Designed miniproteins, single chains, continued (4). Designs and how they scored, part 20

Each design is a single chain, and the fold is of that chain. pLDDT is the mean over its residues in the fold that is shown.

## One batch from the design tools (miniprotein)

Design m12668
Fold by ESMFold2-Fast:
Structure m12668 (fold): chain A 96 residues (1-96)
Amino acid sequence: NIEEIENLIAELSEVLDVPQSTIEGLVNIESNEVVDSLGESHQIVDMKAFLQKVIELAKAEDPRVYLFFGRQNLVKGYTVTDYKKEHLEATQYLLK
């Protein structure tokens, strides 16, 4: 349900130390979609289970959370410039 998912988004934002608006920009509750580090949208069958697993991994400081959503989106002060921007842009271009 929406209220339960909103509570999980709030918990994830606290665990990652990012504004809740950051997670809301990556998770669309109405369409059950999430956006990855490449800007690709993925349909999620069970959003509650997905967010619970992401929170578990984030609490364990698992790199898969940052690999999926992107460090530039989740790490305070981290930018695309601090990552290999040209490599990311080339990958995005080739997948068009």
Scores: mean pLDDT 70

Design m12669
Fold by ESMFold2-Fast:
Structure m12669 (fold): chain A 56 residues (1-56)
Amino acid sequence: MVKNPTSGGLISEEVFNALHELSEEERALPYYADLPDVITVGEYLEHNLKIAEELK
């Protein structure tokens, strides 16, 4: 898929659960996002978790 519709929409609980459920291999998978750089799935979720924490 060329774009993930879940980009930027994760809440802290959802992000925490996603990180907990992901295996090491899944976290290392490349994530295609609207961002200028390709990041890993784990990096994307950690970034969203930090944003959600700031909003609380």
Scores: mean pLDDT 57

Design m12670
Fold by ESMFold2-Fast:
Structure m12670 (fold): chain A 85 residues (1-85)
Amino acid sequence: MKPKITSVEEALEYLRSLGASDGAIEAVRTVLERHPELQELFLFMLNSLSDEDIRREIIDPLNEIAEKEGVEAAAEYLEKELLSR
């Protein structure tokens, strides 16, 4: 059971609640600030996916990349995912 996510700040808080690291959160913020046009798409994805899908498909990869390769590498990964639809 999740509330409807309506802002970037709510999205970042929600991702933290599902186990997103500080690096993963910083990567998400960086992408959405660099590409404001992707904010609506990202919020739509979070509202459309289950908590388990978000954790497996978004949070776990970003946590891994941010830990091993840094925040910028995680941001580049997310940017490519969002731009590929």
Scores: mean pLDDT 82

Design m12671
Fold by ESMFold2-Fast:
Structure m12671 (fold): chain A 65 residues (1-65)
Amino acid sequence: SQLEQQAQQLEQAYQGVEKHKQYLLDEAKKSDPETAKQLEEQAKSVDKLGDKYKQQADQLKQQAQ
């Protein structure tokens, strides 16, 4: 169904966001304290975006069932 396809796309977006968050956190570990703080703040913003994608995907899956 269309809802299942949209849910799958949002799940893929969530996975991409999670990978980007891990990249930012890994780079923060290699960076100076100032840069590390900036990367950690970016990771928190990315994490919030991921939560939204996951919630939307879950809602669409519920509607598809």
Scores: mean pLDDT 85

Design m12672
Fold by ESMFold2-Fast:
Structure m12672 (fold): chain A 73 residues (1-73)
Amino acid sequence: MEYPLSEEEATELAKKYAEEHKLSVEDLELVYQRRPELAKQPEASHLYSVLMSNASEENTKKAIKEVIEELKK
């Protein structure tokens, strides 16, 4: 897992990616935790690392239910 992005760039990318896909940054890290294969992005593991170090998990609990619902189908 090697990425050309700096920590700042990765954080900005995670926020932008979440906004474009209508996901919170916590939703992204949650998807990676539950189903890494669902995150079909080469940056997914790097985003997860950045999110875990910078994101607050305040919305994580509410996002869990939505992610699980999506994974169930």
Scores: mean pLDDT 47

Design m12673
Fold by ESMFold2-Fast:
Structure m12673 (fold): chain A 101 residues (1-101)
Amino acid sequence: MTAEDLIKTAKKLIELAKEFGLEELMKEAEEKLEKIKKEAEERGLDANKMEEWIKEITDDEKDQEILRKGYIAAAALAEAIKAGNKELEEKTEELAKEIES
């Protein structure tokens, strides 16, 4: 999988989250990630493995921001699916098949 494929996937996840009006869940997911980072730092653990992974994929700051938003969108989508949104579950399954193809 290339860096460009990962960025395209992130953009699709962001678009899907916006289509379903999950902007508030994205905000909650972002706040939860910040809390996890803080708790990991307090335990002397490497809290920034996601940030390191993003930097390994691309040095472009705009692409890095897209990857971060894609991760947040994926977390928000997962929460909506757990809440019983079957249509969203079907659409994320279709996206997964496109990525595997």
Scores: mean pLDDT 72

Design m12674
Fold by ESMFold2-Fast:
Structure m12674 (fold): chain A 89 residues (1-89)
Amino acid sequence: PAPLSEEEQKKLKEEIKEKFKEYLREHREDWPALVAQVEVALELAEELGDESAIEYARIALEAAREEGAPEASEEERARARAQAEEALA
């Protein structure tokens, strides 16, 4: 594990954002579920106090907003949260 410089960390975050945007462009039909999964990931990261996970979830959510993805419905969020909680059990 080599230490990442501040510049390398910035590049990694930009690469994650761009890769998520690419994935969104290829999967437009799944946007409600994908946005719900990211929103749930952010909520869980905040509950766990995982600052790194919070940052990456925020980057993904920002990417979705920049691509014009609508906010997830309450039903899609509830579904994503139930699946995430089951996976963590």
Scores: mean pLDDT 78

Design m12675
Fold by ESMFold2-Fast:
Structure m12675 (fold): chain A 105 residues (1-105)
Amino acid sequence: SKEELIEEINELLSRILSLALQDTEDNPEKALLTSKKGMRILALITELYILLKQGKLTPEKIQEIFNEIQSIIDELMKYLSPENQKKVQELLARIAKLVEELIKL
């Protein structure tokens, strides 16, 4: 279902944010920025869920929301270790597949 796909995407995004917080926790300014970016991602996923429940979720809106999420993650990638950058890239590939499935439903 669309709801199950959004839940799975949210779990993968949570894992990305956990890795970013882990790599920024020794720098208060970077940790705060990472937390603020995480809050923006949560707001975007919440909007996606609200639109789904209202029957207003379109392929165009899904693409718009995930383009913004991708942009946020690209900014966070600058703060990550090479090891965690690879893990985030693998998680992003899984998210991209789920987003394609969400659009096709």
Scores: mean pLDDT 89

Design m12676
Fold by ESMFold2-Fast:
Structure m12676 (fold): chain A 74 residues (1-74)
Amino acid sequence: SAAERAQEILLEAAEKVKDEVSKTGALMLARRAPDRSLQEIAESLRLLAGNAKDPESKKVLEEAARRIEELAAA
């Protein structure tokens, strides 16, 4: 399902980010993915990326948001 694929993308992002706030945020979104629309998840990831402490974590979260936006468009 799209929700299961979104959870996989969020868990992959959580493993790649360096700062604890970004990691916790991505894990929280993964837990709540079945209860939210893909658009809401992508918007939350964009906000999380804006608050990332390092440019590598920001890039990971922005890429995850893009992938989830593509799922929503399918």
Scores: mean pLDDT 85

Design m12677
Fold by ESMFold2-Fast:
Structure m12677 (fold): chain A 94 residues (1-94)
Amino acid sequence: MPSLEELLERLLEAAEEALRAHPDNELVRRAAELIRETVENAESLSLEELIARLLEAARVLEEYVRQHPENELARRVLDLVREALERVALELAA
């Protein structure tokens, strides 16, 4: 499985792709900003802070996907956020 760093890099790339595809969407823009800030500050955040930020991004994306269920990019970003959350939770439990 990919490392946490690789997952966060893929998450940032996917979030930027979603933002380019839907630049005027408030939920996409908010989720992309949360993800960017989280990834850029990951080394200085505690694991609990990282989880809290990823949970917030997931909640914003879940709302967007609920409104736009056919949006593949948004679903991919949400899946990556969930994967990163599971990875961080495993590291916190270790």
Scores: mean pLDDT 80

Design m12678
Fold by ESMFold2-Fast:
Structure m12678 (fold): chain A 89 residues (1-89)
Amino acid sequence: MEEVLKENEEERRRGLEVGEKMVKEAEKISPELGKKLEEMRKGILTAYDSAIEAAKKGAVDTAESLRNSGIGLLEAAEKEAKEAKEKAE
């Protein structure tokens, strides 16, 4: 339980920091891309927050599923930001 909670909190922190940088960089490329990544960032944080709450309630399988959803959204956002930046440079 504590390890799962720690992993979810660390991923939430990573998502917050990386997400803020990605949104800022994306806005320099396109305002539309910046808004899209900001929406994705909010979804990622919501997924991690839900995973943390599920873990606290002992719903380990639900917490893991929500954490994996958050990771998938973060990876998709990172890929989209990277591809857009490469095309703009």
Scores: mean pLDDT 75

Design m12679
Fold by ESMFold2-Fast:
Structure m12679 (fold): chain A 73 residues (1-73)
Amino acid sequence: ALPTTAEALLAAAEAHIAEARAALAQGDRKTASQHLADAERYLKAAMARFGDDPAVVARAQALGREVGALAAQ
């Protein structure tokens, strides 16, 4: 099940982004792609549930840009 707070959802997305970055450093693009997909799922959940909070939106958008940058490698 997904975490129920914005902080937990955003923290989970950040953790998966960190794992994707580590996988890319090892040349493991498949594992990186899986972690980026998980990060995107957590960001979408945060936006769906907490999209009326501008701070959540700003953080989710910043993390979404990180996902896009890593996916382009």
Scores: mean pLDDT 87

Design m12680
Fold by ESMFold2-Fast:
Structure m12680 (fold): chain A 76 residues (1-76)
Amino acid sequence: MLFSSEQREALIEGKKLSEKEIEEIAKSIFDILLLTSEESGVPLELVLKSAIEQLKEAGKEELAKKLEEIYKKYKE
């Protein structure tokens, strides 16, 4: 199997992060939250804040941090 653009991108980001899986999970969560915000009319920032707090309470601070980074890049 050759590297796809998606795999190459994940490897570059993974060099700064501990694991590609964390990135993929965070991106999937972000996509779900974005869709939830659009469908429910709840502001994305509030949906993100709730998810981040839940992840921190579950001891998944790495995912919470990654999700925050994705949101910052999305806004900028």
Scores: mean pLDDT 70

Design m12681
Fold by ESMFold2-Fast:
Structure m12681 (fold): chain A 75 residues (1-75)
Amino acid sequence: SVIYSMPAFFTQQLEQYVLSIFQTFPKDWMSAQDILILLGLDQQDEQDVLNYLKSLVSQGKLLESVSEPGKYRFP
């Protein structure tokens, strides 16, 4: 269980790191689990990573897969 909400600064920093991974691997479809592994984060951070991915999709910075649910890619 997540006990504390991350501050806005930390959230923005993590969104930037997530985006940089997708920019490094622009042909790869990646899940929240793949991002957790690449960033060295714990399973308890999965929901926060999912929130960042959804935020980046809403900003037009990432694509969400229609054929592979839960997969994301750089445009």
Scores: mean pLDDT 75

Design m12682
Fold by ESMFold2-Fast:
Structure m12682 (fold): chain A 70 residues (1-70)
Amino acid sequence: SNIQRAIALIQQAITLTTNENAIRLMRTAIILIRQGRIDQAIALLQQAITLTTNPQAITLIQQAIAYLQA
């Protein structure tokens, strides 16, 4: 499912991220996704992108958002 793909991509992004606030936002987004609170999860993922410096992590988060919007 698109939800399972999005969660997997966010988990991969977390492994590439060193910023503790970005990791916390991504973990909270996964909880919101599991609760069906997709719009709130996307907002937290967009905030996590602003705190993330790793280009691969940013790409993974953007792909996760695309799956959540599909």
Scores: mean pLDDT 92

Design m12683
Fold by ESMFold2-Fast:
Structure m12683 (fold): chain A 63 residues (1-63)
Amino acid sequence: KLSFEETKEALTKGGEGGPSAARATAGEIAKANDAVAGAPQAAELASKGDGEGAARVIHETAK
């Protein structure tokens, strides 16, 4: 599983492609962290440019 810092960096970098790319990146990272249940919320936050918020949702869901 990715650390919080790695998750945040990946989501921020994925968001550079725009909202659709941010949603796709959030879904892939959520799946990699066993946080699929949080993927829709993380994707919405990432699409708004909130990579840190998306990372928090993924890490909270993975617990």
Scores: mean pLDDT 77

Design m12684
Fold by ESMFold2-Fast:
Structure m12684 (fold): chain A 75 residues (1-75)
Amino acid sequence: MSSLELLEEQARREAERAGLSPEQVARVVEAAARAYKEKYEELLKSKTPVEQVKMAVDAVSASREAAREAIREAL
């Protein structure tokens, strides 16, 4: 199930706290989602279920970094 939805919600909250408009918030959420998908798909080559959890953590970190970068660029 998608950790992506939780990351999108966190990115939205962080962008809203930064005082961004709804349109800017949407772009921050999109950047977070893109980073998650890009990182996760890159790592999905040949992994066991156990390794999937570790990959999700790495993808979450990449997503959160992308959201913060997008917020900084919007300010």
Scores: mean pLDDT 75

Design m12685
Fold by ESMFold2-Fast:
Structure m12685 (fold): chain A 67 residues (1-67)
Amino acid sequence: KLEEEIKKLAEELGVPESVIRDYLRRLQRYLGLTPEEAIRLLKMRIEGVPLDEFDRYLEELAEKRLK
């Protein structure tokens, strides 16, 4: 279930679930992904990566989306 995946990510990163949900909404907006696809991509991108650097990467993805 989607809520279980969000909870696991929040626990792994030590952040509130609302932070994860905000990033998922941002990924969906920039890339046109479903919620499940967005959480999958988020898991890949933030594994060992600081959230500030990940946020910058989301801006780059939005830019490349137009191509």
Scores: mean pLDDT 69

Design m12686
Fold by ESMFold2-Fast:
Structure m12686 (fold): chain A 64 residues (1-64)
Amino acid sequence: MLSEEQKMKAALDGAEYLVSQAKSRDEIPAVVEKAREYAEKLGLSEDQIEEVEAYTRKMLEEKF
């Protein structure tokens, strides 16, 4: 089983990958949702999932 730190790193790395694949601002809600779903599957807490969601959204807003 992954440590809590490893799970968070995996979620953030996954979010960065999803952001890199996004092609337009219209994709922001879908990309944020995919990042959230991945974090949930990793077994992160709701607070950690919200952190991943916020991080993903911030990166997308900075990209576009």
Scores: mean pLDDT 82

Design m12687
Fold by ESMFold2-Fast:
Structure m12687 (fold): chain A 81 residues (1-81)
Amino acid sequence: MELYLVRIRIEVEPGKEKEVAEQAKEIIEKLGGEVLGLTVDEKNNEVYIEAVIPKEKVEELLEELKKIPGVKKVESLVVPL
């Protein structure tokens, strides 16, 4: 299985940072990924995630993250391993 490193920044509605972080982690794990790091920045209304995920699941992950209630924007950097 080919694995990719994904670094994700999520802009979130104020007060939704923890809920979005929890749902994002669940989605990553559901898609066979592993969260390496997760930071909740309530001051800047952002969630930062670093994860490893199967190559074939990267696109599905990014689409599912955009559907989480309270998400305003998803930015990602994807690196083949």
Scores: mean pLDDT 85

Design m12688
Fold by ESMFold2-Fast:
Structure m12688 (fold): chain A 107 residues (1-107)
Amino acid sequence: GPVPAVSPEEGRRAIEAAREAFEKGDYASASGHILVASLSEDPEVLGELYLLLGEMYFSMGDPEKAAAFYEKAIEYHPSPEAYRNLARAYRALGDEEKAKAYEEKAK
């Protein structure tokens, strides 16, 4: 059968736990919490999860992966924050035209 979905509240708690673990350098715990959040069927939780993944990869110096995750965040739940972060990632990649386009979408 399908993997059981987690509640939106459980998903959000998992996202916060993943952020805390990542900031402490506990990548194994962060990965486990990310997996739990990924089992959510709530588009807002999935948008928040992919936004976190984008932020994590951007902070690790991987703006290409960050952009891909920010695009996923926008697919699930468009937000001004996701558009601003995607613009920042494209600017880091040298794609100024895409950066400007996404900054306009963040208004």
Scores: mean pLDDT 87

Design m12689
Fold by ESMFold2-Fast:
Structure m12689 (fold): chain A 57 residues (1-57)
Amino acid sequence: SVEELEERLRKAIEEGGDIGGLVVEAAVLESFGEEIPEALWREMNEAVKRRDAEWRA
């Protein structure tokens, strides 16, 4: 569900988990008719950008 996805995203940001996998899962949920809020997409994209900046030299 969207609520579970939001919780997992926040936990992944806090604990250094896989954010890219969550983006893929959100896209799969949309393909099955779930509506992912635009704010959540924005939050996921920003999290990916921040993670990449931290991990890249």
Scores: mean pLDDT 76

Design m12690
Fold by ESMFold2-Fast:
Structure m12690 (fold): chain A 69 residues (1-69)
Amino acid sequence: SMADERARWRHAGDLAEREGEEALAQGNYLEAARNYQLAAEFYRLSGDEQSAQRAQQKAQQALQLWQQQ
């Protein structure tokens, strides 16, 4: 069902956000930014705009940290 598809996208977003957090903790800022961007896309596909916006902001912050290296 469409609801099951949206739930799968939300789960994919959660996994990508977690990978972003792990990369960020290791100082892998480009990898963190990429994973947060993927999380934002998955959250949008799931209809969770609030989580998408949060993930997008984290991606921007990670990219800024990368530029400071």
Scores: mean pLDDT 90

Design m12691
Fold by ESMFold2-Fast:
Structure m12691 (fold): chain A 64 residues (1-64)
Amino acid sequence: SEQIVDLQQQGRNLVDQRRNAPDSQRPQISQQFSSVVQQGIDLASSQGDYQTVVQIRQDSRKWR
């Protein structure tokens, strides 16, 4: 869905932001990343789309 695609893009942007951030700010950005991933999982789960849940979890590992 469009909302899941937007959340995936936000996740990628947060990974890039964390890479360029000072060490003191990285935990906060990582927490934001985890929140975005969880929002995507919750959205896909609410739609009964288990395959998308698995894909989001796999993609979140690749964004590191």
Scores: mean pLDDT 79

Design m12692
Fold by ESMFold2-Fast:
Structure m12692 (fold): chain A 108 residues (1-108)
Amino acid sequence: GETPEQKNIFSLITKNYRKLRLGKASDERLEKALNTSNLEDLIKRDNTLVTEVLVYGIAKNRLEVIYGLKFVFDVVGENIKDEFEEAVLFAKKRGYTKEAELAKRLWV
């Protein structure tokens, strides 16, 4: 079952995902996935979703989104390092080089 702390992190991730201007179907899919007890299913179903949330966190300097997502996956024994590295590349391609370098430094 979800702890109050995990529910708060899930709420933060969901709110920030919506700010990416992703379609209604993407929001419904994220909400459904985050309300499950198995975050491994989120990675298996949509690796792009995890990467897009991380790109948002980097581009908007929302480090709490990045760390919140890392913490949630760490709790269930999953590693999102590959998704994070891809998100750093996407953020740099969009011109957020300084933000991407800061996030990369703080991830290690």
Scores: mean pLDDT 61

Design m12693
Fold by ESMFold2-Fast:
Structure m12693 (fold): chain A 56 residues (1-56)
Amino acid sequence: ASLDDETKAVQAVVDAIQRGDFETARALLDQALAEGKVTPSTAAVLRRLIDEAEAA
């Protein structure tokens, strides 16, 4: 995947987190992983951000 694809996928997940839409954030992350747009390490960081934001 290109860096631009990963950047756009990360931005979409972060935008969903900022809206408090954690279901959409997880769905977007799962889709990006399935499409190879993010690495497993990037996905792990994003999952942690979703979990921490939802718990706050």
Scores: mean pLDDT 82

Design m12694
Fold by ESMFold2-Fast:
Structure m12694 (fold): chain A 62 residues (1-62)
Amino acid sequence: SEEEKQKKLDEEERKIMNEIYRETRAALPPDATPAQRDAAFRAMIEKVVEKSKELKKKYEEE
C-alpha cells in the first residue's frame, strides 16, 4: 500500500540523514571557522535533498 511505502521511505530517509550528518561532522576540522561550518552544513542539506530525491524516484518506479 502507499502508506507502507511512505513508512519505508521515511525510515530510509531518516537513516540516510543520520549517515550524512555523521559524515559531515567527521569531515569538519576541530578548529573550523564559523564560515567553514556554515559551508559544511549547507553542503550537508544539499546532499540530504539529493539523496531524498533519489530515494523517492526509486519508490516511484515500483
Scores: mean pLDDT 78

Design m12695
Fold by ESMFold2-Fast:
Structure m12695 (fold): chain A 72 residues (1-72)
Amino acid sequence: SDRETIDIQAGIVRLLRENPGAAYSAQELAEKLGASQSTVSSQLKELEKAGVLQRTKDGKYTLASPEQIRAA
């Protein structure tokens, strides 16, 4: 259901907001949320495309900072 997908996205964003300096892998987020790693991985990619999350060099995800956008 699309609702389950939205609930997972909300859970990811909430967890990252509670730990704003931290980056998490899809596996770590799946374990914390009690969700499938493949579902979490798909949602992380969608949130990255939407500009909500950014991917680190280690393949982990964190909240996108306003400072990450090109200013000029």
Scores: mean pLDDT 74

Design m12696
Fold by ESMFold2-Fast:
Structure m12696 (fold): chain A 89 residues (1-89)
Amino acid sequence: LEEEALAQITRLLGELDRAVAEAEGLELASPEQLERAAQAVLEAAKRLSPEEVRAVFDADIAAAEALGLPEAAAQIRRIQELALAVAAA
């Protein structure tokens, strides 16, 4: 289910990027940039333990919450769940 995981992570990264860009007034990432980022997440998840994946994303979630971006934090939690499933496989 690598194709499905890639598609889901790419979609969630797009939602995260949109939430951050709207809040901060930044330009949206291109589809190619989002797919490259999703590939990097998948490859990292394959190499990291579930505990390492959880810790990395927990730090990102805390950072998003500290910045007052609850929608971004929610998208990162969804990406964390997918990355944890890949790391556990």
Scores: mean pLDDT 77

Design m12697
Fold by ESMFold2-Fast:
Structure m12697 (fold): chain A 85 residues (1-85)
Amino acid sequence: DEERERRRRERLEIVRRAEERALAARIDEERVGEFAEAVLRIRALAGKYLETGDRRYEEEALRLGEEAGLRELAEALIEFAREER
């Protein structure tokens, strides 16, 4: 389905832009480890949400994103996962 593939590419672009903005924002050398860990955890939670549809993973990802200053990235990843289900 060409429309499904096009929507998938559009969602991937949104995620890429959100990740680029997150990397450009409020990152400093002392916090890079915390930032990297938060990104990996958010990705893992979004992946579990994609696999299971369990709203707890969505809620955890969004909460972690808010706490880490990565809300836009968390929202983009969760929306991507929702569209891929």
Scores: mean pLDDT 75

Design m12698
Fold by ESMFold2-Fast:
Structure m12698 (fold): chain A 80 residues (1-80)
Amino acid sequence: SLLREVAEAARRVGELLVSDPERARALIDETYARLGLDSSNVSLPSAERRERASRTGVGMAELALTRGEELKRIAEELRK
């Protein structure tokens, strides 16, 4: 499932966002490539935003989930 694949990637990116941002970046690129998408315009948050995200429990995981919902809607429209 496209949504499940995005959700799993988002979870892993969220876990790595503060501790290993290079690996988080690689997972974003890999997941987007698998979905046939271009990740070049997807940036990791600045150090300030990453620090804020670690305190509030939000971050790239939520961004990836939002993209997954849009992709799911497009796929559903194409099936009709």
Scores: mean pLDDT 60

Design m12699
Fold by ESMFold2-Fast:
Structure m12699 (fold): chain A 68 residues (1-68)
Amino acid sequence: MSVEELLEQQEKEFREWLKKNPNATEDELRQKVMELARQIVDQIDDPKERDIALQELSARWRQLWEER
């Protein structure tokens, strides 16, 4: 699976989680973001690719969370 596909999959997972948990607290949102980020880290052995993936994913999740 490519980094692009991983980022898109994780974004979809986060969006679905937000829909299922409309009353989620900021702490719960933070925990969910951390869980998803950890999954990306564990799947990517290249430190460079890992850093890029985490930054892109983090930015997208932050945008989605801020817009709710």
Scores: mean pLDDT 73

Design m12700
Fold by ESMFold2-Fast:
Structure m12700 (fold): chain A 86 residues (1-86)
Amino acid sequence: MEERIAELEARLEELMPALPEDARPAVEALLRAAELAGPEARVPALETVIRFLERYPVFDELSEEERRELLEEEERTIAIIREGLA
């Protein structure tokens, strides 16, 4: 698991610079919740965040409508993690 977590963290670090500023606090809160839930929760949380970020590479290139959809998806992602990792 340590190797997998390191791989996911490296991927997340690569994607974080492209993360929308408005979505950053939500992503950080999600990752914090996963850390508190323990190592088993860390992997699914990181994988979920990475999948979300890969769909939206650059926030400032998005329209206002696409930005709203991105933020709504982030909220849904947080809810899924909290529900699944409670």
Scores: mean pLDDT 66

Design m12701
Fold by ESMFold2-Fast:
Structure m12701 (fold): chain A 85 residues (1-85)
Amino acid sequence: MKEELKKKIEEFLKELEKLLENKDWDGVRKLINEKFNEIFEKMEPKEILDLLKRMKKIAEKYGDEELAAVLERAIKLLEEALKLK
């Protein structure tokens, strides 16, 4: 993974956690919509899976049930795709 990409991922996760801690649900959705596409397109599938799992743990910790459910579905789909590879 490129060092710049790793930095963007860690910054994204820190911002996500801060927004969830502050119960800024709208801010969470905006952050994901703006940054996730920028990050996602440059990642290997296994790296994406790790990121999704980390995001889900943070969402569950702060009680964002909608985000956790979306992430669980994405994780399941990506794990299935990786099994076929």
Scores: mean pLDDT 79

Design m12702
Fold by ESMFold2-Fast:
Formats: structure tokens, C-alpha cells, sequence
Structure m12702 (fold): chain A 89 residues (1-89)
């Protein structure tokens, strides 16, 4: 279904963002996060998928804050988490 395809693409984008984040490529990580945010906002997600993505985003956010990573990356992670949270309401 379209919902399943969107969920898979969001997951792939989050994995790419995590890889860029681990490599210190914060600009690339932000680009992947922005694309994931747009897909989440435009589409519906099943609660389980949304919960898993929220946990991943929250974990990345805590790491970014603890290490003092760029504010733009922190803001992108917060916006992603907010977008996912709206789908669970």
C-alpha cells in the first residue's frame, strides 16, 4: 500500500540521516531529516511504525544535545519528532 511505501521511505531516510550523523556530515543529515519530515507531514503512518521512528528520532536528539551538535541539526530532529507525534494523536 502507499502507506507501507511511505513508511519504508521514511525509515530509509532516517537510516541515511543516522549514517550522515555518525560520519559528522550534519548538513547531509539535516537534508535527509527535512525530507523525512515532509513525508511524515503529508502521509499517514501506522502507530507501531510511528512509535519506532519516534524512538529513533528521540535517541538521535538526546545524543545531539549531549554532545553539543549544531543547533540546526537539533531543530531538525525536534521538528521530525513533533511531526511523528502529531500522527499518534
Amino acid sequence: SEREKVAEEVRKLLLKAMQAFDEGNYEEAIKYLEKAIELVKRNELDPLTASVLALAAATMLQVAKSKGYPEELIEALERLLDAIAEKLR
Scores: mean pLDDT 80

Design m12703
Fold by ESMFold2-Fast:
Structure m12703 (fold): chain A 82 residues (1-82)
Amino acid sequence: ADDLAARLAELEAEYQRQLEALRQKLETDRSASTAVRAAKELGELQRQRGEELTALLKELDPSVADQVREAYDQYADLIEAQ
C-alpha cells in the first residue's frame, strides 16, 4: 500500500535534487551557454517526470488513475476556493 505515494515522493525528491544541482552549477558556472542548457534540461526533466507518472498509473489500474485524478481535482478546487 502507498506505493504510489512513495514513488511520487521519490520522484519529487529526485526532481528537487536535480533542480538544486542545476542551480548550483549555474551559480558556479555563470556562462550563458550553461544557463540555456540548464533551462532546456529543466524542461525535459519536467516532461520526463510527467511521462513516468503516466506510465506508473497505466501499469497500476485505470480505476486508480481515475481516483487519483478526482482527488487531485478536488484538492485543486479546495486551493482555489480557499
Scores: mean pLDDT 66

